Designed miniproteins, single chains, continued (5). Designs and how they scored, part 110

Each design is a single chain, and the fold is of that chain. pLDDT is the mean over its residues in the fold that is shown.

## One batch from the design tools (miniprotein)

Design m19819
Fold by ESMFold2-Fast:
Structure m19819 (fold): chain A 63 residues (1-63)
Amino acid sequence: DEETKELIEKAIKLAREKGEYDLAEKIEKNKDKLTLEQAKEILRLILLDKFEEAKKIVEEAAK
């Protein structure tokens, strides 16, 4: 939905701004597989600089 899309776009932008290009790329490639709850948690973790935890959520969603 639109809320999920906006959160994913914010997460990608924030990851890039923080120099986490690999994480940003993984989020973008898997954007259609992320739920609203996953998108919110990914953005929250990136805001807290918990990039490895954010990456794990994306990888779990990638199946």
Scores: mean pLDDT 85

Design m19820
Fold by ESMFold2-Fast:
Structure m19820 (fold): chain A 94 residues (1-94)
Amino acid sequence: SPPPKIVLPESFSEEQKELALETLEFAREKFKDEPESVLDKIEQAIMQIFRASKSLEEAKEGAERAKELLEDESLSPEQILRGLMDLYQELVKK
């Protein structure tokens, strides 16, 4: 696979980096036929979730919930982006 365009923070553990990359790859595959602007916004929202995570446990919870949003075929890309942003706000408030 080509190297990721998004630089992961050095403060991330290897497990946090692995979860972030896995979630980003899932989003890239799901939205491969969408405009780059849509994928860019979704990738940014995913990265905000991981940056807001204060522990590996929060990162795992964030990854699982992000994947549930990404796997929901009933949701539009805009609704998925909104869900990811809501998840980010929830993590920041903890």
Scores: mean pLDDT 78

Design m19821
Fold by ESMFold2-Fast:
Structure m19821 (fold): chain A 66 residues (1-66)
Amino acid sequence: MSLEELRQRVDDLGRQVLAETDPERRSRLLAELLGLVGEMHEVADPETARELSRRTTRLMGEVAAR
């Protein structure tokens, strides 16, 4: 999977997490999202890794605020 595909999948999962009202399903989506972010950090350059960290942090903050 390309880095752009991984980034797009992270964004898609992020939107699904924010739209999910069932805590169990949301937890599973979050686990999948974190798994993809971990894979991206293994292959990403420092600049891309920083971008991913910012996006993930912002998403997690929004989930926690709801």
Scores: mean pLDDT 74

Design m19822
Fold by ESMFold2-Fast:
Structure m19822 (fold): chain A 85 residues (1-85)
Amino acid sequence: SEKEKEEFELLTLANVAASLRLDRIEGREWTPEERKERVERIKKAVENFLKYADEKTKQKMIDFAKTILEAFPPELIAEARELLA
């Protein structure tokens, strides 16, 4: 159950990352509201994953989340980084 939740949240985070890359490839410009929604989605996925992740995967997920957040403006990253402190 907990491992299944971890795997689901990993898939969710990966899907968000894939969506971000697809938008960039297609030249889609995000509104500030759309960027905020994506950051909140990432925050929730990371928070849920960290609840169930073992110690070995936890650090990899934090690093992965930080890499995704680097795609956003610094002001939006600041809000999300509070979850990774």
Scores: mean pLDDT 66

Design m19823
Fold by ESMFold2-Fast:
Structure m19823 (fold): chain A 66 residues (1-66)
Amino acid sequence: SNIDKYQKDLDALQRDKDALTQQIVNMKNKGIVLSPQQEAVLDAALTVLEAGIDYLKKLLAELKAK
């Protein structure tokens, strides 16, 4: 179903966000100091992933309500 497809896409984006977040935590735990430019790139990537997650959550809620 379309709901199953969007749920799978949502699960994939959530894993990507979790993986990126864990990589950032691991870098900081190793004492790696990120430049402002590096932090901006990572923040932008997280923002894109969060926007996609929010979009799919809203879409799934609308589809399930019908």
Scores: mean pLDDT 86

Design m19824
Fold by ESMFold2-Fast:
Structure m19824 (fold): chain A 68 residues (1-68)
Amino acid sequence: MLSYEEAARLLKEEGLFPEDMSLEDAIQAVRVTAALLGLPVDGRLSEEEFERIRAALTQMTSIPLPPP
C-alpha cells in the first residue's frame, strides 16, 4: 500500500504534476482525484487504486509541452 505522500511523489517523478508544485498541493490533488473516482479517502492507496488515479490524471491534464 502507498500513502498519499508516496503516491504524490511518484506522480511528480512521472511528470503528471508540475515540478514546482509543492508536495502538500500534490497530496491534495491525489485526495481530490481519489474522491472524484469514488475511491476510499483514508490516506492510503492499493496498487490498483494508484493506477486508477495515475490514469485519470494522465487523461485529465491539458497539454502543455513539458520542459526538456
Scores: mean pLDDT 74

Design m19825
Fold by ESMFold2-Fast:
Structure m19825 (fold): chain A 85 residues (1-85)
Amino acid sequence: MKVTITASDGTVVELEPGEERVIETNGSKLHISVRLHSSPIAPDKIVVGISNNGENEQTVTVTAGDYSETVTLKPYETRVLEFPL
């Protein structure tokens, strides 16, 4: 299942479980990681970590399957989102 991250500036990134990416949006770097919780064989949820590694506030929408959440990250804030499988 792909996780889609949409930033307020129109930047769209798609990640699969096990992938990690750094993107630059709104003049700040976002570090994004997607992983399965529990085990790769019997996962119970998708975990999405997003770190705002810049001094600008960032608003992103994270979509995983039927679930969508919009989060605002303060400067240098890290958020962890969990979506059920």
Scores: mean pLDDT 79

Design m19826
Fold by ESMFold2-Fast:
Structure m19826 (fold): chain A 72 residues (1-72)
Amino acid sequence: SAAGEEAARARGAAAMARINAEKERILEEMKEEGRILPLEEIARRFQEVMHLDPGSARGLAEEVIERYEEEL
């Protein structure tokens, strides 16, 4: 059980690290372009790169846009 819990925790941490890295890449791209990327384009990137479901990907896309607006 402990080994299973450690493996699950490690997988969760790795997944979150990948999501955060992708968020930072998209945020930097938007800053370089000086514009907000379309929500559906950001969501598609999360779906394709992170293999997330459409709902989760859309939520992350909304978070990235909100962060960009906060860091203007």
Scores: mean pLDDT 79

Design m19827
Fold by ESMFold2-Fast:
Structure m19827 (fold): chain A 87 residues (1-87)
Amino acid sequence: SALEELAREVIEELERRLEELKERNAPVALIQYVEDAVRGLRELLEKGTLTREQLIALLEALASIADEMNDEELRELLRKLREKVEA
């Protein structure tokens, strides 16, 4: 489904960004939060219980975290993905 495809895109991009966050010595707490979010999203996707509302809420929460970390590239990607989910 489109929702499952978007969720996989989110997971892949977050995992890629997680490596970059570690390389630039981002705060451990923020790295852990992103990692936990990816894990939670994978579990919901595996169980087939992921809703569009949950994905939108997660993307909004992660965009807020990315903004706090001054990660403009991640923030803009999350915003774009959210717009696709809302369409």
Scores: mean pLDDT 79

Design m19828
Fold by ESMFold2-Fast:
Structure m19828 (fold): chain A 94 residues (1-94)
Amino acid sequence: SAEEILREAAEIMEEALRYLEENNAPQELIDMVREAYEKLKEAIEKKASLEEQIALLEGAAVVLRIAADYTKDPRLEEYYERMLELLEELKKLL
């Protein structure tokens, strides 16, 4: 379901945020990931539209790509690939 995909996307962002904080990533990068995580949590609580959910996952994927490219960390590359898979599943619901 869309709600399950959105919850899994939020879990990926929470894991990425925790990982970046534990590895003393740049504050600007941590703030970008935190903002995406908070927006996903708010969307779950407010039962956002499918269109809004897709836009939020696209935004989260962009943030994870920036993090992966900056750090060159395989863990962040893994989070990015997982987010892309969820985005494709969510788009199938359109």
Scores: mean pLDDT 87

Design m19829
Fold by ESMFold2-Fast:
Structure m19829 (fold): chain A 93 residues (1-93)
Amino acid sequence: MEEYINELKKKIEELKKEADTHRARAQALSDEYFRKFIEYQVLESTDSEEAKKEAKELKDEMDRLYGEMVAHQQRADALEKEAKKLEEEIKKL
């Protein structure tokens, strides 16, 4: 019983560490998105064909960063839910 509880605690710790890694990656992607968003706003306010082309390329990159950020957030949420389920299993023992 104690050995089984210790194995569950290890798994919970591993899931939380993996979730933290995904949260950190999502935050880094969010920060990069914000930097590109500021640049995008400057280019969008510029009346030139070159600036319009650069703005479009930045928007495509921002859409990619947003998708990656959301994927990492969803993975972190799933891992945290699994960890919580295992914590509830320990409480039943």
Scores: mean pLDDT 87

Design m19830
Fold by ESMFold2-Fast:
Structure m19830 (fold): chain A 100 residues (1-100)
Amino acid sequence: SELEEVERLGKEGLERADKAINEVQKYLDEGTKESVEKAKKIREEFAKWVKEEIDRLQALADSGTPEVAEAARKASTDLAQKAVEINKLYNEAIKKYEEK
């Protein structure tokens, strides 16, 4: 069902976000120019995927029942918040490296 698909996408999206956060943090903790560039790339690729996934969730919301629309809006909001968290982690780490 569309509701099951949206719930699955939400769960998988959060799992992907947690992996991206962990990888970004790992590379930022390594503190080399190469590892920081890898963190930047992961952040940029994640942001692009989040945009595409939110657009997909919006399409499901627009075509679905009110229950599907509500689940899709929640998944989109949660995913957007994870993108903000990754950006904050990256920006705070870069600021510390530039102040060295």
Scores: mean pLDDT 84

Design m19831
Fold by ESMFold2-Fast:
Structure m19831 (fold): chain A 50 residues (1-50)
Amino acid sequence: AEVVGFLSGRDADGFIVRADDGTEYTIPQALRATVLRLARDRRPIRARRA
């Protein structure tokens, strides 16, 4: 499913986005630069659940 949220953290495997329901999703390494830019600007990040 598709989720929208903000960057909440980072672990060894990637970046974590927290959705409005409190669910956390890991973002693929390939999207790292885009995610960091959006998080810096406090913009919503869209992620797809595997």
Scores: mean pLDDT 63

Design m19832
Fold by ESMFold2-Fast:
Structure m19832 (fold): chain A 91 residues (1-91)
Amino acid sequence: SMEEEKKEVEELMSKLPEFIKKLLESLIKESEKEGKEGKVTAEQARGLALQLESRGYTDLAAKIDELVSKQDEVDILELVKAILDVLESKS
């Protein structure tokens, strides 16, 4: 359900570095203003990837680009899981 997905997103985001968490919060708020609950556009996700790359998170940027390469919209839950997986693989 949407409520379960929202809770899972909040739990996963709590594990992210504060900088990445703030970028995702901004992205989610922007997407909600466009009437797209629980999803972000490929353009919005690419914008996040560019911000991450500028801070040295090149692997995260590449993973996000791969995720959005064949779809116009990405679930926020899928995006957060992909980011966390890359970060955990580097630990």
Scores: mean pLDDT 79

Design m19833
Fold by ESMFold2-Fast:
Structure m19833 (fold): chain A 72 residues (1-72)
Amino acid sequence: GAMAEAAGQARADAIGDRYVPAVKKANELLKEYEKEKGKTLDFDTYAQAISEAVKALLAGKEDEAREIVKKA
């Protein structure tokens, strides 16, 4: 009912507030890496790197996110 929907929405909003900036930051790091190396990553490699970098950023580990990007 409405209470389960409200609890779900509050959790989704909290996740979204953290997740959206993390995805944006991971994408910026990956695009910066591609520009610095003068190469474009294939879709699968890019998607994997984004996923792993986002997890690191959500844990507050920006240095680990940067290392994940460098290994792509």
Scores: mean pLDDT 73

Design m19834
Fold by ESMFold2-Fast:
Structure m19834 (fold): chain A 87 residues (1-87)
Amino acid sequence: SSMIKANQEAGKARDEIDELKEQLKKDPKNKETALKLAYKAGVYMGLTGNIGLANEALNLAIQSGVPVEEAVEALDKGAEEGIKILK
């Protein structure tokens, strides 16, 4: 079922987001972790429409020293991937 696949992928993305948020708390200047967080929040947004988590991840990436354009690009790439998973 397409719905079962979407729910499984959303759950996986949420777990990865929670892990990346904890990693970023331990190393707040890790731009690589911050970009991965923005990307995974994008995937979750593409799968679920959850804008709040995407906005939180974007703000965390910017606070970690990621340029706004790079953080937005990572989020957008993630959203495209999430939409592709649904198809």
Scores: mean pLDDT 85

Design m19835
Fold by ESMFold2-Fast:
Order: C-alpha cells, then sequence, then structure tokens
Structure m19835 (fold): chain A 72 residues (1-72)
C-alpha cells in the first residue's frame, strides 16, 4: 500500500540518520523520488486526508535523509 511504502522510506531515512550513512540517505531520497513518479497519476483519485498523510510522511523522510547527508 502507498502508506506502507512511504513509511518504509521514512524508516530508511531514520536509519540513515542513526548510522550517519550516506548510502542509506541516498537510497531513501531515490526511493522517495521513485514513489512520487509512480504515484503522480494516482493523486487525483485519493481523498485529501490520505494524500496529506502520504505527503507529510514523504516530506519527513526527505528532511531526515537530507539531514543524514549533511552529517557526512
Amino acid sequence: SPREEVRRILELARKAVEEKSRELAEEALRAAREFEERFAPSWEGMDEATREEIRRVLEEGRRLAEEALSMV
């Protein structure tokens, strides 16, 4: 499910921060980008609450992944 996919991306980003891993951070950012590309056509069919939840989790994942990259 989309909610499970974005939560896995978030968990990957959290692990990147904890391990200070550039590879995990880059993997999380790539997974987030791929998810958005695959889901762009489906956004119109989702209710606003579900879309906002998915968007919020993705934004958190990106924020953490970028934070991990800044730790180098």
Scores: mean pLDDT 80

Design m19836
Fold by ESMFold2-Fast:
Structure m19836 (fold): chain A 94 residues (1-94)
Amino acid sequence: MSEKEKMLKILEKLEEKFPEFAGPLSAELQARIGNPLSLGSLKEMVESGEITSLEELKEKLVEMAQDLLIESPEGSKLYENALKMLEFLKEELS
């Protein structure tokens, strides 16, 4: 399997586990984060060649989850899902 195929499979698995991160964030969150990442935008970056390695993809996924964690109210569903995504990334990419 090519590195690109591996990255796309990871993103597919993440979209299945965390469908709320597949599409664009709310206008309010977009305004606070400034051009926020989504699983969909990361998939586009992989397909375009902006992200070329699993290490770079992992870095961007962690950045996305951390931005959501910072900007989401503690105890909200989005905050809890961001924590779960960080845990999942540690298990799958470590």
Scores: mean pLDDT 75

